# Ledger of designs, part 86: designed miniproteins, single chains

Each design is a single chain, and the fold is of that chain. pLDDT is the mean over its residues in the fold that is shown.

## One batch from the design tools (miniprotein)

Design m3178
Fold by ESMFold2-Fast:
Structure m3178 (fold): chain A 86 residues (1-86)
Amino acid sequence: MISKEELLEKLAEAAQRILEITGGDPRVARLVAETIKAFEKGDYDKALELLDEIRRYVEEHLTPEQAEEARKVIDEMKKLIEEYKK
């Protein structure tokens, strides 16, 4: 079982990767910060909802290459949160 602290570290690293992929997009930066905050508060459903919002945003507004790479990282983050929530 992963600790909350270890998961927060992994989520922060994933958030940094998403920001690098999206070129520091301000909307993405806000959404990843809100995702981490929701997770810290124990609102795992809100964190998962926010990750889906990031995925939708990148698919609709960024390049196909950026969307594909960001989707992979988002899917990793969702899996980590869902496994921790069990």
Scores: mean pLDDT 83

Design m3179
Fold by ESMFold2-Fast:
Structure m3179 (fold): chain A 58 residues (1-58)
Amino acid sequence: KEEAEELFQKALDALRAGNLVEAWKYMKEGLKLLSPEERDKAVDEFTAAAEAEQAARG
């Protein structure tokens, strides 16, 4: 769903900016719009992105 995708994009943008509070807020709002199966996938994708960002920062 487009609205959830936009919220996840905002969450990733906030994560890259180092704004973890905003990243989590957008992630939570996006998850509310998804089915249970889509939520699991979105959480996995966000976790992978967060791990990559942490690795890049050292």
Scores: mean pLDDT 76

Design m3180
Fold by ESMFold2-Fast:
Structure m3180 (fold): chain A 56 residues (1-56)
Amino acid sequence: MSEEEAERLREEIRRLLEEKGVSEEMRQTILDAVDRAVEEGNLVTLRAALHEVRNM
């Protein structure tokens, strides 16, 4: 997995969660799941998470 691509996806998800005003608890829960996907090298899960957050 490209570590740079995973970091870019994580940063975009974090930014969107802040912009949408998601609660601190929910934001941490989502980011914890995203961090796990990064550790697992699962770019498909990261892209799916970005798509879901974008469509909130």
Scores: mean pLDDT 78

Design m3181
Fold by ESMFold2-Fast:
Structure m3181 (fold): chain A 80 residues (1-80)
Amino acid sequence: SEEERKKAIALFAATVLEAEADYLLEQHPDNEEIRKLAEEIRKLVDELRKKIQSGAPVDEIEKLLDEAFKKLEEARKLAE
């Protein structure tokens, strides 16, 4: 149940990451660096969803989340 809860939170976080990346692209369509980071975030979100569906360990899922959030923070810094 704790594992299931963490995976549910990770799925929610994946949706937020995707929405935030899409929003940054919409606000900065001509920024190549933001576009590259958003594409990388989308790839990490896809991998994260696949890992959750396949029953991967929570530690592996959390590592992918951390990587995606770091890239989102980087993109947000570029957008300022």
Scores: mean pLDDT 86

Design m3182
Fold by ESMFold2-Fast:
Structure m3182 (fold): chain A 67 residues (1-67)
Amino acid sequence: MEEEIRRLRKEVLEKLQQLADAGIVDESVPQLAEEEIDRMEKTMPLEELLERLRRLNRDLEASVEKV
């Protein structure tokens, strides 16, 4: 569980950074997303965090493929 969350967090942040570098999202978005994930890790169950990160990663993967 923790390893999967760490992997997904890294992938999500890397994809957001790619979108910011391409000018598709604001340069502040990766930092804001990292802060939000940090808050979620402190406040929600790991199972719910894992599901949310999986959905976000899936949606971002489609966006990055078009860059």
Scores: mean pLDDT 80

Design m3183
Fold by ESMFold2-Fast:
Structure m3183 (fold): chain A 68 residues (1-68)
Amino acid sequence: LSPEMEREVNRALARMFIAIGNLEFSKKNYDEAIEAYKKALEFAKRNGDEEEAKLAEENLKKVEEAKK
């Protein structure tokens, strides 16, 4: 893969896991939502995508607070 293709793949994976996390969070499946957001954060950080990383971190914090 070219660097451009690798960035696109990592970005797509980050977005996909954010969407999965959002879906699980809406179902109150908090543990599944947390795992999905953690994976989204990993791929966003690997891609250097600050906005996606911030979004994943904010959503992860929100789920952890809701689980209390």
Scores: mean pLDDT 83

Design m3184
Fold by ESMFold2-Fast:
Structure m3184 (fold): chain A 60 residues (1-60)
Amino acid sequence: GMSPEVSALGEEGERHLRRRDYEAALAAYERILTLPSASEEERARAQRAVDYVRGLIAAA
């Protein structure tokens, strides 16, 4: 299961991605990486999201 904090930040990141606000989406996913409550799986997923969003910013 996903922690409530990770879930909330993931939803925030997804909302920003839908709005093409890639810098705000990046910030939301990077916050997951700083949470001590995040599992290894949740951090790995957040890292993949960060890498994906960074690619979108670089291609803009």
Scores: mean pLDDT 83

Design m3185
Fold by ESMFold2-Fast:
Structure m3185 (fold): chain A 79 residues (1-79)
Amino acid sequence: MEELAKKAAEYTRKILLEFGVPEEDAERIAKAVETLVLAGHDAETVANAVRQILVNVLGVPKEKADEIAEKVRKELEKL
């Protein structure tokens, strides 16, 4: 679980950076992802949490947040 959570955080951070999310914000979101995976949440739940943070906290447009969340979900499902 710890290794899975770390990989989930790594993949999420990489995806966020690719979409132009600032490194500080990407790190905070990646840490939230690690916490959610450690708590036993599935890829869909984790991706939805990322989407909500992007829209509600960072003000990312819904369409861009949806694209990021979908990419996160797909990568987490491979783990």
Scores: mean pLDDT 84

Design m3186
Fold by ESMFold2-Fast:
Order: sequence, then structure tokens, then C-alpha cells
Structure m3186 (fold): chain A 66 residues (1-66)
Amino acid sequence: SLRERLLEKSGGSGTVTPEQAREIARELGISDELAEVIANAAKASGGTMTVDQALELIEAAREAEA
């Protein structure tokens, strides 16, 4: 599942970096533009986001590109 992939990238910490979120978004076929928006959201939040927050943003990006 997407949540399991995010947890794996987090190394079990429950948080992901902008680079990890961008990498997963690209792997899912999300555009570079929306992957960058997700990464910038993490940067604006102090450089990391929770797995749950990243999951919400990635699912929103998928819906926007559908």
C-alpha cells in the first residue's frame, strides 16, 4: 500500500523528507510539477512531514491529475 511505502521510506520514524515524498510521488506517476508542490509543502513545514500528511497530499495530487 502507499502508506506502507511511505513508512518504509521514513525508516520507521513516521516522518518523510521532501526528497522522499518527491521520490514516491514520481514512482506513482504524479507529475514533476505536483511532486515539487508536495516537496515544497514539507520544506515550508520545517523540512519534514508525517507519513499521514504525505499520504493525504499524494492522494490529493492523484485526484487532481485523474
Scores: mean pLDDT 77

Design m3187
Fold by ESMFold2-Fast:
Structure m3187 (fold): chain A 58 residues (1-58)
Amino acid sequence: SAEAAAAKVGEKSGLSPEEVIAQLRATGLSPEVLAQLLMKEAGLSPEEARALAEAATA
């Protein structure tokens, strides 16, 4: 459900799910750091944050 997590983040920022994933990928952060940031900043569950972080770093 990386696309579902990206859609939740994009709704707040006005970005598409694909644009959210591209921006996260551009940060160069590890999946663990991205997942923690997404949980704290976007209020994603640990599973949603991990799925999105892994998709962005794959």
Scores: mean pLDDT 80

Design m3188
Fold by ESMFold2-Fast:
Structure m3188 (fold): chain A 62 residues (1-62)
Amino acid sequence: SSENEKKIKELEEEKRRLEAKLAEVRAQVAADPDDEELRRLAGGLEREIERIEEEIEKLKKE
């Protein structure tokens, strides 16, 4: 195990926190689907989660 293993764990924890936040925001979007700010926030969280997933996969290949 190297520094990459620690980074992967930290990224997985951050991903879990963002997924929990996204679930909350998605519930708010479902209650008010015309709220563009909430939809943008959900989209931003989705993109951030995707970036973390890409970083985890990159670290796993090393």
Scores: mean pLDDT 85

Design m3189
Fold by ESMFold2-Fast:
Structure m3189 (fold): chain A 97 residues (1-97)
Amino acid sequence: PSEEELNLDILKALVEIAYAITLKSLDRAKTPEEKEQAVEDFKRILDRIVERALKELTPEQRRELADFLESIADDAEKRGYTEVAKVLREAAERLRA
């Protein structure tokens, strides 16, 4: 694997870790404000991942990462995490632009 392939795999892993942490935070949240904060924290993490992807990945790899984010968004939406799905789809759009 190339260093570029390794960078893509690392960013995918970071997305999965952030997603898992966010779902646990949402499950533990007792108030609407706590749920909103968990989604905002996830958005900040995704914004940083997108910034790294725009710097480190090829256009083809950015498209692959965008497809990966959309797949996770579909999972989140099916599980009822609609705001998490929205944040993931917005991040995917930025990678495709």
Scores: mean pLDDT 88

Design m3190
Fold by ESMFold2-Fast:
Structure m3190 (fold): chain A 60 residues (1-60)
Amino acid sequence: MSKEEELEKLREEFLELYEEARKTGDEKKFEEAKKKQKEMDKLVLEINPESEPTEIKKPE
């Protein structure tokens, strides 16, 4: 699977876990969703290296 396909898969799993966590209030599901979110962020950086750096982004 390409990185884009992997990202879409992770996003779907993240949303499923997040919705289940919200519905049940299961903290373990929230932690799993957070891990999926971090994996998505890493994949986004790999696919799009032009992503903004961790520098502060405060307008004004």
Scores: mean pLDDT 71

Design m3191
Fold by ESMFold2-Fast:
Structure m3191 (fold): chain A 75 residues (1-75)
Amino acid sequence: MEEAERLKREAEELLERAVEAAKAGDAEKAKELLIEAGEKAARAALLAGEINEEQAEEAIKHAEELAEKVAAAVE
């Protein structure tokens, strides 16, 4: 599945960028990148048939929660 593979690569790249933003003290950018990475990773897994819609929604919610915690820790 070409789309699932592309989304997985994009999620990995966004995660790396989120880590660099957090190290630089950019809480807002780190939060945005982490949420986007989580969304793409969940969508990739859903398209690949590895998780269902409920699990994808929960994964995105957890990514948002993690992003909030990272932003608070960086500030």
Scores: mean pLDDT 81

Design m3192
Fold by ESMFold2-Fast:
Structure m3192 (fold): chain A 83 residues (1-83)
Amino acid sequence: SMSVEEAQAALDTLERDLPLLEEYIEKTDDKELLEGILKALEDALEQLRKLKEEIDDPELQKRIEELEKRLEELIEKIKEKLK
């Protein structure tokens, strides 16, 4: 089980790192690297979905939903680059 404080710290880290990752993905055409990032983001999305089911805090649930949307959009962008 994760405390509210631990969940908040994890979400803060992901929110901080996502803009840097988005910029990096936009600039790279390395398919092997993009495939690795895609797998990592799919795994992160699965972890966020599980976290949302375990947390009763409505503020944290809202933050998780926003991050799920951002990860889904980023996953779609990578899949388009890999076509």
Scores: mean pLDDT 83

Design m3193
Fold by ESMFold2-Fast:
Structure m3193 (fold): chain A 61 residues (1-61)
Amino acid sequence: MPSIEELIEEALKEMEKVLRSQGLSDEEIERRVKETREKLLELAKEDPEFTKALLEHQFRL
C-alpha cells in the first residue's frame, strides 16, 4: 500500500500532466500544484485516516 505522501505525490503528478496538456503556463501549474499539495498535507496532518481513505477511494484532480 502506498503511503499518504506517495498518494498525494501521484495525484499531484497527474494534475500537473493534465494542466500542462490543457496549455496552462508553468507558473499557473506550479501555483496549483503547490496550493493543492499544501492543502492535502495539512488535511493529512489533521485527519490522516480520513485523508488516506479519500485518496484511496475517490481522490481525483
Scores: mean pLDDT 75

Design m3194
Fold by ESMFold2-Fast:
Structure m3194 (fold): chain A 66 residues (1-66)
Amino acid sequence: MKPYELTLTLPRSLAESVGLTLEQLRELVPDADIRVEGDRIVISGSFMNVGRQVERLREAIAERGK
């Protein structure tokens, strides 16, 4: 099977509105590379390694957005 690269970009304003700090993001996606590019947070890694972690991040955003 071919490996897939996964890149998720979040506006910093979205992360702040749901109360997610960079450290909390690192806890949710520990195997991903996280970098800040201006007003955006970029999370990247191999889908095989970080796919489950990104799913947990999506769950956390959904729970905090209510």
Scores: mean pLDDT 75

Design m3195
Fold by ESMFold2-Fast:
Order: sequence, then structure tokens, then C-alpha cells
Structure m3195 (fold): chain A 66 residues (1-66)
Amino acid sequence: SAAERERLRRLGEEHAARGDEAAAAGDLEAALRHYARAIEAYLAAGDLEAAERAARRAAEVEAALA
């Protein structure tokens, strides 16, 4: 439903924000967990553009871990 997609999109936004906060704090493991949940929620919502943005953020964090 549209309401379910809206809820999932908001869940994605919440996790993306928490991922950003964790990355800023240097908790890269927590950042990756939150971005993974954001990607999952955005994909479930059908928001491919938002999922792609979250995936790019995750890739930046993964590069910092290497």
C-alpha cells in the first residue's frame, strides 16, 4: 500500500541519518549496519534513488575501513 511504502521510506531515512551520525562519531561498524538497513527499507519502498544514495554512503565508509 501507499501507506506501507511511506512508512518504509521513513524507516530508510531514519536509518540513513543514524548511519551518518555513527560515521561522524567514527563508529564505522555501526554506520555500515544502519546504511544496510536503510538500503533494505528503501528497496522495499521501491525508492531506488534513495537506496543508491545510501549504498554510496556505505561504500565511502567501507573505503575508510580499508
Scores: mean pLDDT 90

Design m3196
Fold by ESMFold2-Fast:
Structure m3196 (fold): chain A 55 residues (1-55)
Amino acid sequence: IEERLQEIARTYEVDPEKAAELLSELSGLSREEALRMLERDLNQALVYAYLQATD
């Protein structure tokens, strides 16, 4: 999980669309929803994904 979250964070700095795809796969959100969450608050998006993965 932690490795996946770090990958999303690193990817977001270079390719936000790809980061949204990775977050979508991990969290179950749509890619558009994942992108909006990342743009609002990267840390909150990662916390959300962590909680979804451990639910």
Scores: mean pLDDT 78

Design m3197
Fold by ESMFold2-Fast:
Structure m3197 (fold): chain A 76 residues (1-76)
Amino acid sequence: SELEKLVEEAEKLLKKLKELLNDPNATPEEIKKQMEEVKKKLIEIGELEKVPESDIAKFEKSYEEFLQKKIEERKK
């Protein structure tokens, strides 16, 4: 039940992120904010599912690197 709610929230956030990524008028700041919301929700799911902290930390680092790359690509 709690996991199902978090997954539904994550799906809604991912849908909004997809819409922003397909919108040529979306700013890098809007995309960054939406990506951060997605990251937070995915971490909540990982913690609820008892994913090891070391794996969560690796995910956070990879996601931050991915986010930075996507923001830089949209600036050009």
Scores: mean pLDDT 77

Design m3198
Fold by ESMFold2-Fast:
Structure m3198 (fold): chain A 105 residues (1-105)
Amino acid sequence: SMQDELIKKVEEVSRELTREAVERIRRLAEELGLDPEPLIARLEGLMDSVLDSVIEKIRAGETSITFTDPFTGEKFVISSIEEYREALQRLLDAFIEAELEEARR
């Protein structure tokens, strides 16, 4: 079905960007003398929540998915996989910046 194809693409994009974010966190943590494991655990928890929410909306037959940035509260309306990739990348960038700011305090 079109829903199954969309879910597969969402899962692929989410997995790819999560992997890249984990690698980036590991490099930054080594440079800053931080333990990457708590950061990675929080990232994985965030990504699981995002993916579950998006899949539920697709299964409910939503053709435009509202994505809420948990750090800013901003809402994004996603009508394509490319828009999803962009929204997810922005979320991951914001997560890493917030974690680095917290570690700096």
Scores: mean pLDDT 80

Design m3199
Fold by ESMFold2-Fast:
Structure m3199 (fold): chain A 79 residues (1-79)
Amino acid sequence: SLKKLIEELLRKYNISPQQAIDALLLYLNNPEESKKASKSKDLSSKRVRMLRLGYELYEWLEKKGISVEEALKVLRELL
């Protein structure tokens, strides 16, 4: 089920539903910057870490055939 896959994502990255929402929304608003951050070795910035997380979550969802929109709906239900 979609809910179980999203719960697996939260456990894998050790993040809360709110953290996952924030990271995915940051990705949706900054997709190119998030992709660049995923290749960066600089993790000193909180923003860079969040951009990387958003991209990593997006890639995981894509591999599972889940849209970011579907994931956000389930995550909001878990709040």
Scores: mean pLDDT 87

Design m3200
Fold by ESMFold2-Fast:
Structure m3200 (fold): chain A 96 residues (1-96)
Amino acid sequence: MEEERRKKLLEMGRALREAGEALRAAGEAVEVDPSAAEGARALLEAIRERAREMGPEAAEVMERAEEIVARQSTGEGARRAGELLRERGEELEREV
């Protein structure tokens, strides 16, 4: 793998892991206080925009995260989607 490609994948992996951790925390906050749901939705939208700019690997995992959010309550959906993004980020970091 070219060095530049490896660096981009590592950066993408770290960003997805951090985004996943933040989204998971937002989902946990909604379970304690339903008024936190707007913040969780805003965070999910921000993550979606960043993933679109990062490349196809980030866009693909974001589609999976959106399917989870569509099938779950806001808190549970954000938590599970966050876990998926975190795991995919860790996988990308391990692939390089």
Scores: mean pLDDT 80

Design m3201
Fold by ESMFold2-Fast:
Structure m3201 (fold): chain A 70 residues (1-70)
Amino acid sequence: SMEELKKEFAERILKEVDELEKAYPDNPEVQKLAREIKKIVEDYLAGKISFEEALKRIRELFDKINELLE
């Protein structure tokens, strides 16, 4: 179902974000970007943004985290 797909997507993203927060607890920029990703997931689950918009914004934020960790 659409609701199960939303839940699965949200759970995967939140798990990845939680792992990043645990790996970089002393990096304030990573912590900030992780919080922004969580907010986007919350907005998506609340029906405030589309899946395509959520995916685009989440990708942009993960790209920023990857650049910080290079």
Scores: mean pLDDT 85

Design m3204
Fold by ESMFold2-Fast:
Structure m3204 (fold): chain A 70 residues (1-70)
Amino acid sequence: MAEKMEEVGRLMSKALEVIREALAKGDTETAIKLQNLMSQLQQAVAARDWEKAEEIMKELEKEIEEYKKS
């Protein structure tokens, strides 16, 4: 369980970094999308819905990768 929470924290930290970069560049669409995914991930983790949390984590990772390629 602790290891799963550590991975969630790491991914959320990375997403926050990308949100800050997107906002600095005026890319509010990307920032809003990532903020919404982070909120959904926090809700899934709080509900102990790890299946949903893993789905959201995959989507968040995909959005981060797409941003890096831009």
Scores: mean pLDDT 81

Design m3205
Fold by ESMFold2-Fast:
Structure m3205 (fold): chain A 88 residues (1-88)
Amino acid sequence: MTLKQAQGIIASDKPLRPQIEADLAELDRGIADPNLSEQEKANLFAAKGILEAARDILDFAEKLVDLYTKKGASEEEIKKFQEELNKK
């Protein structure tokens, strides 16, 4: 993932983060419901996996942008990444 791709993901998907977290909480409640069938729970587990993957991609994108913009302890890492991008 490039910095530009990460910024694009944040711009499109960060506003969706509260909805993703709310949907994950509802899926967890459904999975914990003893009245649901095994098939219904399997469908909820599948949906949870998709939303967790989307959240993880957003978290990775935010961490990547944070790494590039962070000042202090990660400055050496940012410089190394910038040098690798600028040199053939």
Scores: mean pLDDT 73

Design m3207
Fold by ESMFold2-Fast:
Structure m3207 (fold): chain A 65 residues (1-65)
Amino acid sequence: SLVDEARRAVEEDPDNPAAWAALGSALLEAGRYEEAVRAYEKALELDPDFAPARAGLERARAALG
């Protein structure tokens, strides 16, 4: 699954904000919105200026209501 592929990317490079943002996107596509929020928050912990994670976080939060 896309989530499994993205989790492998995070395991290979856990300090890469792009890997965590990709996991967030895969979780968002899977409808796992709260997990997507946490993945994007992890990306922003690593790089607060990482625009894709900020955009993804807004999308995931909007999907929750």
Scores: mean pLDDT 86

Design m3208
Fold by ESMFold2-Fast:
Structure m3208 (fold): chain A 94 residues (1-94)
Amino acid sequence: EAEEYLKKAEEHAKKAGEAYNAGNVEEAVKHLEEAVKYLTEAAKAGADPRKVAIKLTALALEAIGMEIDFGDEELAKRVLEKILEAMKEIDELE
């Protein structure tokens, strides 16, 4: 279960990077949000919380990069807020 969620998170993170490189901010944000969702589910299913937190931090840096490159502060903020909520939820699992 945890491994399945981690795999889905990795697939969406990869697609987010591909969309970002293509300049497709809307697709990149969609895939970042799915990656955050699956990372949170992985932690709830017993994945290493520190490993999940590191992966969430990488997604946060990607969202900040998109805001810098494309100027879409609202979309970047939305992703960052979801990541912070996920990190808090994971911290509470310990």
Scores: mean pLDDT 80

Design m3209
Fold by ESMFold2-Fast:
Structure m3209 (fold): chain A 63 residues (1-63)
Amino acid sequence: SLGDKALEAAEKYAAELAKKLEELTGKPATYEVTQLDESTFKVTVTAGDIVLETTITAAQVAA
């Protein structure tokens, strides 16, 4: 369940980041969350020509 909560929080983080990128670029943004291990997630957000990639852990996401 910790992994599920961490994934949910990671997806919320990615969605908010995508919204901010849409506001900045004026282009639609998409996001992907990939689980690397039990508490580590890779977040990729794309809007037009801009790609942001970040790695977050369960400890860094309030989940």
Scores: mean pLDDT 77

Design m3210
Fold by ESMFold2-Fast:
Structure m3210 (fold): chain A 86 residues (1-86)
Amino acid sequence: ISDEELDDAALILSAATVGVAARNEKDPEKATELAIRHLEKVVRESKSLEAARQAADAIVSNIEKGHPEAAKRVREHAERLLKEKE
């Protein structure tokens, strides 16, 4: 496993962690802000488009469990960022 693969794996893990935090946040707007801020970071810093997509999916799937309306907004932002990274 390369350092780049380890870095991308760490970003995906961080995305899952922040997604769980956003899921548990009581305020849907704060949850959305937390998710979007971290989403922007992991998409920017990911070495591969596949890692960026996995990280985005981890955030969206977790926030959806607590805030389904917020998850829709985060998913739309993720799709836009992923297209820009292509």
Scores: mean pLDDT 84

Design m3211
Fold by ESMFold2-Fast:
Structure m3211 (fold): chain A 89 residues (1-89)
Amino acid sequence: ARERALALLLEARRAYAAGDGERAVALLEEARPAALEAARAEAEALGLDAEAVERATGLVLDAEIALAAGDEERAAALRAEARALAEAA
């Protein structure tokens, strides 16, 4: 799960860098559930608030999806929310 999430996130970043926002969005959406599972598992192993870390990770991914889709305003709002949640965790 973790290695698959990392591979999909790397492919999404390559697609975005190549100007293929539609492919970047699809890859980020495919990676999202595995990335959230990996983030929760790592947070639990470190004794952190796993629910807060999972929520922050989800908001960061949603921000990357919005940015790849061309919605910079939504991306900025989601990043601000993720930062606030991470600072509280």
Scores: mean pLDDT 81

Design m3213
Fold by ESMFold2-Fast:
Structure m3213 (fold): chain A 120 residues (1-120)
Amino acid sequence: KVEEYEKLLAENPDDADVYLQLGIAYLEKGDFEKAIEYFKKAIEIDPNNALAYTYLARAYLKMGDFEKAVEYAKKAIEIDPNNALAYYVLGEAYRKMGKEDEAKEYFEKARKINPKLEEV
């Protein structure tokens, strides 16, 4: 819960995982601007957090900023080349941009890494 994580953040101001969880909570609530702020803070504390880059890309995707979604999803893949979720987000961003062939390639890569990752 957002309030619970904000209290935890007051106790642990340099914990990248707390910022990541706050970002996810705001993303689920539909507050994409706050989600982006918290994911960026998580990355400032832990620049090699591929999951934080993946969720940052997802937040930009939901905001309609497909170019930034692509940028940050590629960063996640650069850190962790086996990040199936980052490939999936990249595919979704390319699909939204009308680049169906690129989208298809990235969805296929996501499925090869995690065959249980369903297109829903």
Scores: mean pLDDT 83

